# Ledger of designs, part 57: designed miniproteins, single chains, continued (3)

Each design is a single chain, and the fold is of that chain. pLDDT is the mean over its residues in the fold that is shown.

## One batch from the design tools (miniprotein)

Design m9961
Fold by ESMFold2-Fast:
Structure m9961 (fold): chain A 67 residues (1-67)
Amino acid sequence: ALEELRALLERARRERDSMAAAAIGEAIRLYEQGDVEGAIESLRNALAAETDPRGRRLLEEALAVLE
């Protein structure tokens, strides 16, 4: 889970999707603190706000890692 989230964060940074990068980074922070539900909620909120199809795919992949 954590390794997969970090890979998605690196991909978001490479693609310069600032919203996906910020959301995945926050999800990693919450997950490392043991707040898995908070990480999932944060990603769902970001996905609802994201309009870029590439960013949406990254957020959906991150959400799938945690579910």
Scores: mean pLDDT 81

Design m9962
Fold by ESMFold2-Fast:
Structure m9962 (fold): chain A 84 residues (1-84)
Amino acid sequence: SHMEKLLEQIKKDYELEIGRILARESGLHEEFARVIGELANNPTPELEERYQRLVDEARARASPEAKEIVEKHKKFYEERLKKM
């Protein structure tokens, strides 16, 4: 349905934004930029798995400050969902 597709897109946009924030904190920003660029041009399951692996690595390196920024984005995402 239109709602299901919209919800999935909002989720993906949120996940990409979180990944971007964590990438800057972890020093993985170049690799994230490359994978995000490839995802924007041709999204594949393999590329999504590679992106998820980068997110997991960045989370492992995340500082308390990065976690605070992520929490603010989570609240923004939740507010966006409530207005759907």
Scores: mean pLDDT 72

Design m9963
Fold by ESMFold2-Fast:
Structure m9963 (fold): chain A 83 residues (1-83)
Amino acid sequence: MSERELEAEVSLAMALMMLAVLKSLKVPASEADAERILRLSREAIELDPRLKPELIAALEDLRASQEDERSRALLDRVIEELR
């Protein structure tokens, strides 16, 4: 594994873990959460564009779990910026 490949996997794993935690705890996503998810997701996609569908699917799953309209809007923004 190259350093670039490792960085992509680490960024993806961190993003997916954050999404899984938020979904499991049913915690509304904050602006800071959205910014961190977007940063980690962009980093992973820039290192490996093939990761984009997995990240979008995970974000759509998290969005569907959110009951708070503001949190859904923040996640919609992240999804749109990654498309």
Scores: mean pLDDT 76

Design m9964
Fold by ESMFold2-Fast:
Structure m9964 (fold): chain A 96 residues (1-96)
Amino acid sequence: MTEEEDEKELEKAKKDKSLSISAKIQIEIYELRKKGYSDEEIAEILRKKAEELKESDPELSLYYLKAAIQIEAALNKDLEKGRKEAEEIDKKIKEL
């Protein structure tokens, strides 16, 4: 059931002609899960991408960092802390 729901969500995101950066990152996360990566490994991959993009594309870097923080918060069962950290990143993106 969950895999079918994820496929429908991915297909719906691809139908949007103005796919957001966040939606593109969610597609990458879905593809990494499909390849057998754990959420812990995915969070680490996203953090590395954020670091690599920090100077060349600061906005995209912050979106990858936000995604990593949200996955880490879910893994640590600290969703409220993750929400607050994600909101701080959203403020930084808005200031760019």
Scores: mean pLDDT 75

Design m9965
Fold by ESMFold2-Fast:
Structure m9965 (fold): chain A 69 residues (1-69)
Amino acid sequence: MLSGLKKIEEELNNLSEKEKKALEEYLKSRGLIPLSEIAEKYGISKKTLLRYLFNEGVKALAEAVLKVF
C-alpha cells in the first residue's frame, strides 16, 4: 500500500532542478500565483506539477481543514 508515495519520491529524483524550484515557488506563494503561471514561467508541464503538488496538497488541505475547526 501507499505505493504512490514511493512513486512520487522516485519521480522527484528524476525531476530537473527547475521543476523542483517551480513547485517550491508555488508552495511559497500559497496559491497567490496560479499553478499555470508557474508552469509557464519554468517551461514545464502543469500536469507534472499537479502530480507532485497533489501529494503535498492533500496533506496541507487536511491540516487546513483541521485548523479551521
Scores: mean pLDDT 62

Design m9966
Fold by ESMFold2-Fast:
Structure m9966 (fold): chain A 106 residues (1-106)
Amino acid sequence: KVDEEIPKLVEGLKSEDPEVRKEAIERVIELVKNNELDYEDLLAVVPVLVEIIEEDEDPEVRELAVRALKEILEKTDFESIKAVIKKALEKALSDEDPRVVEAARE
């Protein structure tokens, strides 16, 4: 039922507006907590969240992306996805913003 929503979420995650990116990440967190993302949905969303953690100029957006990846890590059983997330979270431990580092450490 969320498959029709995923392309719009990916567009939101790539928005030039940081408020739109934050809304898209919070929606991803909601869908993850409700177990509504399947393997194909995670393959579409996880790489974009990883790029946000590595490249996004807004530390609040990076902090939310870290929280989203941690929720996915807790809920997913797919080892390939877990490996990608763990590597991204290790990079987040070296972030310049203390809030991003704390979110990755928790």
Scores: mean pLDDT 85

Design m9967
Fold by ESMFold2-Fast:
Structure m9967 (fold): chain A 65 residues (1-65)
Amino acid sequence: SVEDLVKAVTQAQSAEEALQALEELEKTGDEEALGIALSALSVRFGEDEAVQKAIEKAVAKLKAK
């Protein structure tokens, strides 16, 4: 479920796990849930370069709509 994917991102033990869950969440098309997950990623793993790049790509995709 979308809720389970949001929890997978917010409760991930590593940036890699969080990014994998984020990719699945992006496929659902739930913009509200994706926004919550991106915010949590920024707070938890914001210093990780791979996370920063993934957030930028996801935000750009959301804005392009």
Scores: mean pLDDT 80

Design m9968
Fold by ESMFold2-Fast:
Structure m9968 (fold): chain A 59 residues (1-59)
Amino acid sequence: SREEVELALERGREAARRAGELVGGDATVEVEEIGDKLRVTLTIGDLRLTSVVPLSAMG
């Protein structure tokens, strides 16, 4: 369900935040909803990774 997806995303967001702390605070995580897609951007030092995850808004 949509609630399960939202919960999984929240868990992932928190895990990424904790990973940033392990790296010494050099990591940032940005999650942005674009229509029915999520754009997740991870910045770790000089590395920048962007991933787009489909989000089923229409069940």
Scores: mean pLDDT 67

Design m9969
Fold by ESMFold2-Fast:
Structure m9969 (fold): chain A 90 residues (1-90)
Amino acid sequence: RPRLSPEIDELAKRLQERVLAEDYEGAKEEARRLEEEALKASREEQLGALMQLGAVEVALATRVAVNPEDEKAREALDAVAEAINRIAAA
């Protein structure tokens, strides 16, 4: 199982909370912080971060599908997808 550092686990929880609260601006900021910490982490920790970001991406994609006029939700989805791509490429 991929390891999760306390920092990555906390940031993943914050990101999930922001999405649940429909705070998409906060979700973008937490995704950026999670990316920064994951890029400094071991590959095992990066895999853990990718699993958490993948779950959030699915949740955001569902929200965008329900309300396609919500530009902020789409921007948050895009930010999470970009974070996944950058961590996966590292």
Scores: mean pLDDT 83

Design m9970
Fold by ESMFold2-Fast:
Structure m9970 (fold): chain A 99 residues (1-99)
Amino acid sequence: SEKEKAEKISKLRTEVAQAENALIDAMKAGDREAAEQAFSRLEKAVLELGKIDPELAQRILERLIDYIKQMADEGKIDPELAEWAIERLEKTLEEVKKI
């Protein structure tokens, strides 16, 4: 139902936001292992969101990619970690576009 879809989207958006925050915090700390764990949670939640609302999932990924680029440019994230994260996020974006 429409109500069940809205509830699932709300829950997945919360999971995505928590995973995004964990990824950004890990990258700021230079913790690659924590960043990889946070990315895995983000990827799972975003792909599930993409099955319900692919346009929303695409916008979230594009916004996060842009934000990571800005943070790397500002020296807040190591460039190597930023490149790693951007590559994985772009690959996830490609998978969402196939849904």
Scores: mean pLDDT 88

Design m9971
Fold by ESMFold2-Fast:
Structure m9971 (fold): chain A 80 residues (1-80)
Amino acid sequence: GSITFTLKDGKKITINYSDSDTVKSLIERIATQLDVDPNLIIAKFEELAPESLNKKVSDIPEPLLKQLLSFLGNLALDLK
């Protein structure tokens, strides 16, 4: 699937995902689109939600997934 969301700076992002993706793989895609080191996002996200990186996208309802992606994108902007 794909989710489109708007970041706090007004930037619009589309992330493509599959059922095999994890939160970690989504962080890596967001990092690539925003030109941020994925390890910086991963480290900060682990500080906030330490057991969530290996959670599968298929286990997350789409409305919550969109909220998570918006959060991760805004987190990436703060680390840029």
Scores: mean pLDDT 82

Design m9972
Fold by ESMFold2-Fast:
Structure m9972 (fold): chain A 82 residues (1-82)
Amino acid sequence: MKEKIEKWIKELESLPVEEQLARIDRGLEFVKRAVEEFNDIYLAEESAEIAKYALSLVTNPQLKEALERLRDELEKAIEKAR
């Protein structure tokens, strides 16, 4: 798990900042839709844990803020699902 997240972060940080932010936004919308339409709480929980670990690895402040928002929105969705 951790090695895959580290590789993903390195790949993301090799892209322009605008594309990094767009990919995080698309990921959030995908997981929110999966929770709302299919009640996929497991995907939301796994994604929240990935976001938390990724926050410890990122160097770009804009990417860090986007990941913090992703984490918070996913935790909120999990809480509502109980």
Scores: mean pLDDT 75

Design m9973
Fold by ESMFold2-Fast:
Structure m9973 (fold): chain A 95 residues (1-95)
Amino acid sequence: SPEDQRQQLLSQIRFQVGHLGDAIRWGSETGDIDAAIKKMQDYAGRLAEKLKQLFPEESDRVDQLLQQIQNAKTYDELVQAYNQLLDLLDSIFEK
């Protein structure tokens, strides 16, 4: 059913968001910013795919945030993009 498909996608989104948070924490704890950026970029791509499947109306905003993550050169830029993504997710799921 559409509701079953929605719940499956929501579960996958929660899983990918967890990995993004883990990458941010790993960068903070180890100081290995390049590895944190690489992990975040990989997980963000998978998250973007699922978000656009579940919320096609948000595709432009999702793509903008994905580009910010893909173009991040510093930990601060990565954290800024991550926080904007969390704000997007809160905006979507609180509706």
Scores: mean pLDDT 80

Design m9974
Fold by ESMFold2-Fast:
Structure m9974 (fold): chain A 85 residues (1-85)
Amino acid sequence: SLEQQLEQLQLQAGELVMQFVDLLRRGGSAQTEEEKERIIKQLQELRDQLRQLLEQMRQLGAPQGDIDTVERVIKQIDKQIDKLK
């Protein structure tokens, strides 16, 4: 059902946010350019996954508040990528 699909997308978004929090901690302790580049690539992949979920949420008519939350996380990922460059 639509409700079950939206609940699944919310669960997936939550899992990706947890991965972002882990990458934030690892990025803050990265000592080498190689470690930073690896984390940047993981952040880019995470951002792409969140963008795909965002489009699915829009297609299914998810509440605007949920859409706004995912968009904010994507912006935070972009800021973290810029900090590691």
Scores: mean pLDDT 86

Design m9975
Fold by ESMFold2-Fast:
Structure m9975 (fold): chain A 47 residues (1-47)
Amino acid sequence: SQIEDLQKARDLAEEAYKKSTGGGTRGFNRTLASLSLISRDNLLRQS
């Protein structure tokens, strides 16, 4: 499902973000929020 794919992408993005910035709870939350918006965009883009 799309949700499953988005969850996987989130985990990968989180890992990459931690590697590049040193990580932290703050960074993790930021990435999560961004992925939430992407999920919403995906729904809005359906046509």
Scores: mean pLDDT 65

Design m9976
Fold by ESMFold2-Fast:
Structure m9976 (fold): chain A 60 residues (1-60)
Amino acid sequence: EQSPLIKAYSKLSDEERLEVQKIAKENNLDIDDPIEKWLKALKENKASKRVIDIFEEALK
């Protein structure tokens, strides 16, 4: 069983993971936070379209 967050992370490149980790640190996101909170922070911080699309797909 994979959480939606872990599923999203598995589809990211190493560079995209670094982008997401930076945003997470700046917004006090934790791995146990709901993916909707992660997606909101990514959108507010203008993360790459592919990263946002991957997180949105993981929510479906």
Scores: mean pLDDT 80

Design m9977
Fold by ESMFold2-Fast:
Structure m9977 (fold): chain A 87 residues (1-87)
Amino acid sequence: DELIKELVERIREIMEKHGIEVSDEVQEGLFKAVKELVDAGRLDFAAALVLHQVRELAEAAGLSEEQKEELLREVRKATEEFKAKLE
């Protein structure tokens, strides 16, 4: 639970750096979805879900392709670090 909370908080910080606010509702939803996948042993699916949600939020916020690529790079690094901590 603590590692998932840390991941969600880190994603929020990355999103805020790129001018995207992440609501408490979105954070709670992401935490629940990631936890269900982690509990099921589907770590790659958990990482893919995070990247998908971040991409959707970036598209909605109207970020440029360059800004989206930078954001997704940072989030991908955070998800890989999270997976490593669970192994």
Scores: mean pLDDT 83

Design m9978
Fold by ESMFold2-Fast:
Structure m9978 (fold): chain A 82 residues (1-82)
Amino acid sequence: LSEETLELIREAASRASNPEAAERMLRLGAEMEGDEKQALILAESAVQAVDGDVDAAAQRARDETKNGEAAEGLIRQIAASV
């Protein structure tokens, strides 16, 4: 993963009730995308979700990542842990 993607993952995870677990989950999700652009979209969506725009972030993750259903679920789970 790029440093930009990792920084966004850490930013989103820092707002979760368990930041260490959230970072691990987001990193694994991003790595499963297999493409840096889609990994970045997942990370950006996670930041958007923790900022309060959960439905739009989850929709973007579903529509614009390789593992859309899993990505949507992960984004919603991270948002719920804030």
Scores: mean pLDDT 83

Design m9979
Fold by ESMFold2-Fast:
Structure m9979 (fold): chain A 71 residues (1-71)
Amino acid sequence: EEVERIVELLKNSDKTLGEILEEEYGIPRAEAAAILNALSDKTGVKLTLDTKPSELTDEQIRLLAELVVNA
């Protein structure tokens, strides 16, 4: 439910991950950076606040959505 809503938003956005997490979910940039560092460690891919959702695989988008729900 919540994960699916975040996945849909991420797939349809042209904003950076940092902008989306701050503007849509109220996650401060420092917290968003920590979430993206955790996802980078889990996926083996370097993700930053400046990464766009279009650069992510479907699996990576889903993992990010799960981390956002638990933030």
Scores: mean pLDDT 81

Design m9980
Fold by ESMFold2-Fast:
Structure m9980 (fold): chain A 68 residues (1-68)
Amino acid sequence: GSKTITIVTKDGKKLKVILQKGMTINGIASLLEAAGFKVEVDEKNNTIYTDADEEKVKEILDQWNIPY
């Protein structure tokens, strides 16, 4: 089944990402870290906190064709 995670941005925005088969919350976190941002993963609440702004998070998700 599809799992939904939340990304909380530095500017306080919340993005909901639907994980496809083979995608993990730690995989999404690694994409943000690779782009140079700090990331905290709350696996219990399926939430990622990052110091990236909403615009930068969307840019990264779009580059990897990840829907939000």
Scores: mean pLDDT 85

Design m9981
Fold by ESMFold2-Fast:
Structure m9981 (fold): chain A 94 residues (1-94)
Amino acid sequence: AKVTAEMDKEVKSGEEITVKASFYGPDEAIGLVQVRDEEGKIIKLHASTEVGKTVTLKFRAPPKSGKYTAVAQLLDRDGNVIAEATSPTTTVTA
């Protein structure tokens, strides 16, 4: 199984952030995209059953300035993580 995760390098608060995640694995697997702040708190979550292609997630940058990461996980049918990728850190400015 293979997962990739990419997110914009720098955005201003309130502007759109784009996350791109790719999931390659069993057809019954579920892709999860989690956007986390510096404390590891999940601020955005997206689930996809579309394995084998790139998932694009767009959302508004949070009002809190700081560092954010996108974590993409591929889960098997039993909910076990079989592959994971973390994006490079995104900086949200005021």
Scores: mean pLDDT 81

Design m9982
Fold by ESMFold2-Fast:
Structure m9982 (fold): chain A 66 residues (1-66)
Amino acid sequence: TVTTTGVVGGAKVTVTAGEDSAKVEIEGGSKEVADRAEERGTEGAKKYGPHGGIGGAGVAVGEVLG
């Protein structure tokens, strides 16, 4: 399991990725954006493991908030 915290579009974003799943928390952000990022992160995690989950979630958050 890998956890990464950063700031995207002024919001604090925490991504926790496992081998086949990702969880995304956005402080002060939309739950819909977090849910979308979790979906993208889960796809990345299933294909590339936890680092793929971090990458997938990060791209989704950046697309909406950045």
Scores: mean pLDDT 77

Design m9983
Fold by ESMFold2-Fast:
Structure m9983 (fold): chain A 84 residues (1-84)
Amino acid sequence: SAAEEAYAAATRELDALAAAHPDDAEVQAGVANLRRGLADMLAEIKAAEAAGASPEELQAKIEELERVAATGLARLRALAARRE
């Protein structure tokens, strides 16, 4: 589904960031927290889909997940870049 594809794209970027900064505890914690939040959002989208939500409602929820992922990833990349 489009929701699972959006989640998979975000988690691939999170995995790459975590792998690039294995000893940065703040980056690792931030990745874990964002991954958890996105997983909860995906579960909500899947529940809405199972309940018969409209394509328009599902699209809005997917766009919200993508926005949260993009914002969180940008913040985590900036955090990783702070290392001297």
Scores: mean pLDDT 86

Design m9984
Fold by ESMFold2-Fast:
Structure m9984 (fold): chain A 62 residues (1-62)
Amino acid sequence: MAEVEVRVDNPRGAEAAAGAAVKSGVAVGYEVDHETGVVRITGEDEEQARKAAEAARRAASG
């Protein structure tokens, strides 16, 4: 398992995308800090964690 952190401007959008990644099996878990905008995503490997984190970051970009 691997964990990747990204900082986003819209944590709610990132949380929705991270939740979708978990439901689709790309990620195994996530944690979102709505105050700081930090999103931590856990994947089965580093590549999957990075893909899920990038999707969350893109969903949160305004």
Scores: mean pLDDT 77

Design m9985
Fold by ESMFold2-Fast:
Parts: sequence; structure tokens; C-alpha cells
Structure m9985 (fold): chain A 68 residues (1-68)
Amino acid sequence: MMSEEELKTLIAKKEILELDPSISEEDAEKIGRLVAEKGLPVKEAAELLVKEGKISKETAEKIIKGSE
């Protein structure tokens, strides 16, 4: 059931939450999934999800600050 991409998603989710623990687990998982599946940088994955209306602009700003 759990693939390597699913494991990578969970690892990315954990790292995102460690960058800024105020980010929701749901948002962190969405970002982590794009990182795992598309190999996008976390910032680009967050920006795509904002454009799709799946996460807030505030969440993307937290990622930008935390990932620097």
C-alpha cells in the first residue's frame, strides 16, 4: 500500500512542519506530495497549491521564510 513516493511525502511533510510548526498537517502533506512526485522545490510546490486554491498565501510565505 505505501509506496516510496508516499514515504517521501511523509518525510517532506515532517520537514515542512519542522520548518514552521504552525503549518497544518494537511497543507504540509499537499506540499510534500508535489515535492515527492514532481521533484519540485518546496517553494514552487507551495506556489502551485496557492494557485489551485488548495493552500493559503500565508502558508506559502511561511514556507519561503522557513526554507531559507
Scores: mean pLDDT 77

Design m9986
Fold by ESMFold2-Fast:
Structure m9986 (fold): chain A 89 residues (1-89)
Amino acid sequence: ELEKLLEELERKKKLEELLKKRRELGREIAIALGAAELGIIDELIKKGVSPEIAEQLERSREEIEKELEENREKLSPEIQKAVEAALKS
């Protein structure tokens, strides 16, 4: 149980760090970081957040996926490759 709590805290910390970086960086980088946010959101849902929070997270996940699909081709080739790798994980 303590080990699971530490894993959850680590994942939440990573999400906060990504959100902070997203705010500090330009739109193109923010979109690329959105792919990493999707993985963290999926882990939080799987770890058993409340149904209401899970619904909100799923909605946010869908919005991020839409932004990534809509703008992926407008990013530099290096960033596009990173986004593709993250989405496949």
Scores: mean pLDDT 67

Design m9987
Fold by ESMFold2-Fast:
Structure m9987 (fold): chain A 95 residues (1-95)
Amino acid sequence: SMAQLQRDVEIGVLQIEKGVIKTTGSTLIKKLEEAGLTDDAKKIQDLTQQILDSLDAEIAAIRAGDAAAAQAARARRSQLMSELQEESKKAQEKL
Protein backbone atom coordinates (compact mmCIF):
# COMPACT_ATOMS: atom_id res chain seq x y z
CA SER A 1 0.00 0.00 0.00
CA MET A 2 1.01 3.67 -0.35
CA ALA A 3 0.86 4.07 3.44
CA GLN A 4 3.34 1.18 3.88
CA LEU A 5 5.71 2.73 1.30
CA GLN A 6 5.55 6.07 3.16
CA ARG A 7 6.36 4.34 6.50
CA ASP A 8 9.25 2.42 4.88
CA VAL A 9 10.73 5.69 3.52
CA GLU A 10 10.36 7.45 6.91
CA ILE A 11 12.03 4.50 8.70
CA GLY A 12 14.81 4.46 6.07
CA VAL A 13 15.57 8.15 6.70
CA LEU A 14 15.71 7.52 10.48
CA GLN A 15 18.07 4.54 9.96
CA ILE A 16 20.42 6.79 7.91
CA GLU A 17 20.27 9.46 10.67
CA LYS A 18 21.06 6.76 13.27
CA GLY A 19 24.18 5.75 11.29
CA VAL A 20 25.39 9.36 11.01
CA ILE A 21 24.85 10.06 14.74
CA LYS A 22 26.62 6.82 15.74
CA THR A 23 29.65 7.50 13.50
CA THR A 24 29.99 11.20 14.40
CA GLY A 25 29.58 10.50 18.13
CA SER A 26 32.13 7.65 18.11
CA THR A 27 34.71 9.85 16.32
CA LEU A 28 34.36 12.71 18.84
CA ILE A 29 34.34 10.33 21.86
CA LYS A 30 37.60 8.71 20.67
CA LYS A 31 39.24 12.13 20.13
CA LEU A 32 38.19 13.29 23.62
CA GLU A 33 39.41 10.04 25.27
CA GLU A 34 42.80 10.32 23.47
CA ALA A 35 43.08 13.90 24.86
CA GLY A 36 42.35 12.66 28.42
CA LEU A 37 38.94 14.41 28.52
CA THR A 38 37.20 11.33 29.96
CA ASP A 39 34.31 13.18 31.66
CA ASP A 40 33.51 15.09 28.43
CA ALA A 41 33.74 11.79 26.48
CA LYS A 42 31.23 10.16 28.88
CA LYS A 43 28.84 13.13 28.55
CA ILE A 44 28.94 12.93 24.72
CA GLN A 45 28.55 9.11 24.88
CA ASP A 46 25.47 9.38 27.15
CA LEU A 47 23.84 12.06 24.95
CA THR A 48 24.62 10.08 21.77
CA GLN A 49 23.04 6.92 23.26
CA GLN A 50 19.90 8.87 24.32
CA ILE A 51 19.58 10.24 20.76
CA LEU A 52 19.96 6.70 19.32
CA ASP A 53 17.30 5.47 21.78
CA SER A 54 14.93 8.28 20.66
CA LEU A 55 15.49 7.29 16.99
CA ASP A 56 14.67 3.65 17.84
CA ALA A 57 11.56 4.84 19.75
CA GLU A 58 10.37 6.87 16.72
CA ILE A 59 10.94 3.88 14.38
CA ALA A 60 8.96 1.61 16.75
CA ALA A 61 6.14 4.21 16.98
CA ILE A 62 5.95 4.54 13.16
CA ARG A 63 5.76 0.73 12.80
CA ALA A 64 2.97 0.65 15.42
CA GLY A 65 1.06 3.56 13.79
CA ASP A 66 1.39 5.59 17.02
CA ALA A 67 1.60 9.20 15.81
CA ALA A 68 1.65 10.65 19.36
CA ALA A 69 4.60 8.44 20.40
CA ALA A 70 6.45 9.29 17.17
CA GLN A 71 5.96 13.04 17.81
CA ALA A 72 7.11 12.67 21.45
CA ALA A 73 10.26 10.83 20.30
CA ARG A 74 11.00 13.59 17.73
CA ALA A 75 10.52 16.36 20.35
CA ARG A 76 12.86 14.58 22.80
CA ARG A 77 15.48 14.08 20.06
CA SER A 78 15.36 17.81 19.12
CA GLN A 79 16.14 18.76 22.74
CA LEU A 80 18.90 16.12 23.01
CA MET A 81 20.46 17.24 19.68
CA SER A 82 20.62 20.85 20.93
CA GLU A 83 22.30 19.66 24.17
CA LEU A 84 24.74 17.46 22.19
CA GLN A 85 25.69 20.43 19.95
CA GLU A 86 26.35 22.65 23.01
CA GLU A 87 28.34 19.97 24.90
CA SER A 88 30.30 19.02 21.74
CA LYS A 89 31.29 22.68 21.21
CA LYS A 90 32.47 22.98 24.85
CA ALA A 91 34.45 19.72 24.59
CA GLN A 92 36.05 20.67 21.25
CA GLU A 93 37.17 24.05 22.71
CA LYS A 94 39.29 22.02 25.21
CA LEU A 95 41.15 20.24 22.36
Scores: mean pLDDT 89

Design m9988
Fold by ESMFold2-Fast:
Structure m9988 (fold): chain A 65 residues (1-65)
Amino acid sequence: MEKEREEEIKEAERWMKRVGAKEVRFRDDTIEVVIEAETELDREVMRLAAAVMASILGKKLTFLD
């Protein structure tokens, strides 16, 4: 279980960084994301992507501005 969770977290971080997240922090039940986007569309895509990932991992999502 811990091994699977660590791999899920690594994959999630890698994927979120690919979609343009500047920083991703994994807490106990929360994912904290810093978004750096050049366009409003990219920001919205990152927000949706982060929300989907948080849902899959069963964590709450928080954006840091």
Scores: mean pLDDT 73

Design m9989
Fold by ESMFold2-Fast:
Structure m9989 (fold): chain A 69 residues (1-69)
Amino acid sequence: GMKVTIEVLSASGSAAKAVVTLEDGTTQRALVLATGDLAQLLLEDGSSINVSGVPATLAEGEVVEGTVI
């Protein structure tokens, strides 16, 4: 799957606000909802993507790489 870079702007429990960068260099703001096995990214364009490799909890300032599934 495509790689996604998630830069956490703020976090509250299993939800975080982030800037996500897709493999093509496209950058969007997103709400990250982590479920343990997967994270759901709710993008500012109204779309959503599921990503593997994201921790269940995220911290402000953390940068993680996930894979779109």
Scores: mean pLDDT 80

Design m9990
Fold by ESMFold2-Fast:
Structure m9990 (fold): chain A 64 residues (1-64)
Amino acid sequence: DIEALRRQLEQLKQDVVKESKKVNDEYGPGRESLDQTHAATRKIADAKRPQLEALQEQIRRLEA
């Protein structure tokens, strides 16, 4: 079901945004803290990357 897969893809993208905001709020101000926050948000994105790629591939196969 392409519709369900696209919905899951959008949900994962939104989850990355929400988790990034949470991390940003917890680390506070400062350039070094900001760099650590960016590293943490990238780690979140990397963790969800396989799921995003799998969903995109499933959508691609169903569209073919």
Scores: mean pLDDT 73

Design m9991
Fold by ESMFold2-Fast:
Structure m9991 (fold): chain A 83 residues (1-83)
Amino acid sequence: SSNQKQMEQLFVKGLFLIISIKSDALVYEKRTGDHEWAKRVIEKAEKLEKEMRQAVQNSDKKKLEEVYKEILELESEVIRKLK
């Protein structure tokens, strides 16, 4: 269905953002030695990935959109930290 395709597209976009966030956190850790911050970001990203998967399993589009917004907020935080 159209709704299912929209959810699939949002899920795929979210997964790519999660990969990017984790990659950026590891780059920051390697530059600065801040292992604790990188670990915290990666743990947050993994929690959000799990929540996305649960939202898709439950066919909960609203929850998937909420989790995607949290992923964008985490990406914004990580990008600001890399400056």
Scores: mean pLDDT 89

Design m9992
Fold by ESMFold2-Fast:
Formats: C-alpha cells, sequence, structure tokens
Structure m9992 (fold): chain A 82 residues (1-82)
C-alpha cells in the first residue's frame, strides 16, 4: 500500500527529527557549561569559549536538520491525507 508506505516514511522522518532535537538540547547544555567554565578559569577562558561556540554551532545544525525533517514529514502527511 502506497499510502501506508508514505505514512511509515513520515513516522521515520519524525523519529529522526526527534533524535536531532535531543542532540541539539545536549549540545546547548554543553555550550552553557563551557561558558560557565570560561567565567571561572581565566587561564583556559579562550579554550572554553571556543568549545562553547562549537557546541552552539552543532546545536544550530541539529535544529535546522530537525526542521527540514519535520517539513518533509508534514509534506508526506499532507499528501497521504489528501
Amino acid sequence: SERLRLEREAVALESAAAINESGADASEMLAQRNLELARQDPAKRQKYLENAERHREDAELDRRGAELLRERAARLRAEYEA
């Protein structure tokens, strides 16, 4: 069934989006921790700031990836429900 196949693909994309969203949450937490460490240790400040920025960039990429997956899933569901 083509309809059932599209539904399964939409569910798989939604699951992949949820994984990317969880990854983004973890990266955001690591970024915040590195910003706090940068405030506490002047000798290693630059390293912690660079780590924080890298984690923020990782989170942004994961958020964008999740949005694209969610948009694709929504299009498949609209096609399935029409």
Scores: mean pLDDT 90

Design m9993
Fold by ESMFold2-Fast:
Structure m9993 (fold): chain A 91 residues (1-91)
Amino acid sequence: VRELAEEILKQFEYDLNLLARSDEEKEAVQKVVEELRKMIDAILAGNDEEARREFKKALEILSKYFSDEETFIYAIKLHSALVALRRAVAA
């Protein structure tokens, strides 16, 4: 489960860094990755409320620095990863 969580985080970091065009956006990516790490830790701990809070924080940062379309696409990807990770924890 930890390995799956690390792979998900690395994939998101890679994708977001490809999207970042400026140093400011790259700094924003690092902040998003930090919130995603907290979200993953909350999921692994079974803390649904904390996971939802960190998810919202990640989306807030994305919406500040990236377009609505980019934020929407990453929200879908993030939700899919969340569902996959929850299924792995429950199994």
Scores: mean pLDDT 76

Design m9994
Fold by ESMFold2-Fast:
Structure m9994 (fold): chain A 74 residues (1-74)
Amino acid sequence: SAGDLANLQAQLAQATAEMQKQNAALMADVKAQYAKTTDPKEIRKLTIQYFAQVSDLTGKVIELKAQLSKAQKA
């Protein structure tokens, strides 16, 4: 229904805004840590941790986009 579609769109907008906010905070933290080290092993570890956290944040948005796509085709 139009109401269900509007609710999914609102949830997607909220999840996307939260993802962007948390990703900006994570990027700032990673940049601060990169400034403290030139050790390639530490840089690699920080980079892996960053991508893992970004993947977790993105997962919720991907799920909502899939639900919205199905609702639009129904």
Scores: mean pLDDT 80

Design m9995
Fold by ESMFold2-Fast:
Order: sequence, then structure tokens, then C-alpha cells
Structure m9995 (fold): chain A 98 residues (1-98)
Amino acid sequence: SDMKIQMTLGALDVAVSALRYVAKKEGLLTPEQDKVMDEILDLLQQGIENPEKALEYLDKVIEKLEEMAKSPDPKFKELAEKLRKAALKAKKIIQEEQ
């Protein structure tokens, strides 16, 4: 179901956006780290607009989150690990719909 794929990616987009908002408000994101978050949100939006390619875009999101998890910044790493867990759960749901 395209609607279920879009709702699943939309829920992940809301989670990423909420955590980005809190991290920016607390001054915890560098401009470079914020740009990576923006790229992740763009990829999620591409998946929502193209549900037939949702897994392709979500795999790119997971790859960026794995790169974030290699950061020497422990707070950015923790954020990446939380979002990666959410993205993997989203991937399982989408795989069961395709």
C-alpha cells in the first residue's frame, strides 16, 4: 500500500524533524551536522513522493545515519543511533508492503 509506505516515511520525517528542532534549539548541531540532517529529510521527502522507490531512498537515509554514527561527537552519534533504529523499523514495515 503506497499510503502505508507514505505514512511510515512521514512518521520517520516527523521524528527526524522533531529531534533536529530540539538539537538546534539547544545549540547541539554544527552547521555541517545540520546540513546532514537536511539531506536526510530531503531523501525521506523523495521517498514519500516516490513510494515505488521508497526502499532506495530509505537505504540512502540509513547510509547517512551510519556515517553520522561514526562521528567523534557523542551527542550526534547518539542522535544517529536513535534515528537508525527508527529507520530500520520503517524499512521492515515497507518491505512487508512491497
Scores: mean pLDDT 85

Design m9996
Fold by ESMFold2-Fast:
Structure m9996 (fold): chain A 66 residues (1-66)
Amino acid sequence: SAEEALRKALEGAEKGKTGEEAKDLAGEAAADATPEAAEAIAAGLEEGGATNTKEGIVKGLKKGLE
């Protein structure tokens, strides 16, 4: 499901050491996702990516799961 893919992206982002690494790891989850799940991940990254920090990216993805 979209929520499951978004959760996997969040787990990947939390493993990252930097904002860039968090984006890359979350993006890997989107690559193998359904279009709907990929959109959810992209929306979370868009919101979190504006801060350019790991914390911002993680928060953006978590918001998508709420």
Scores: mean pLDDT 71

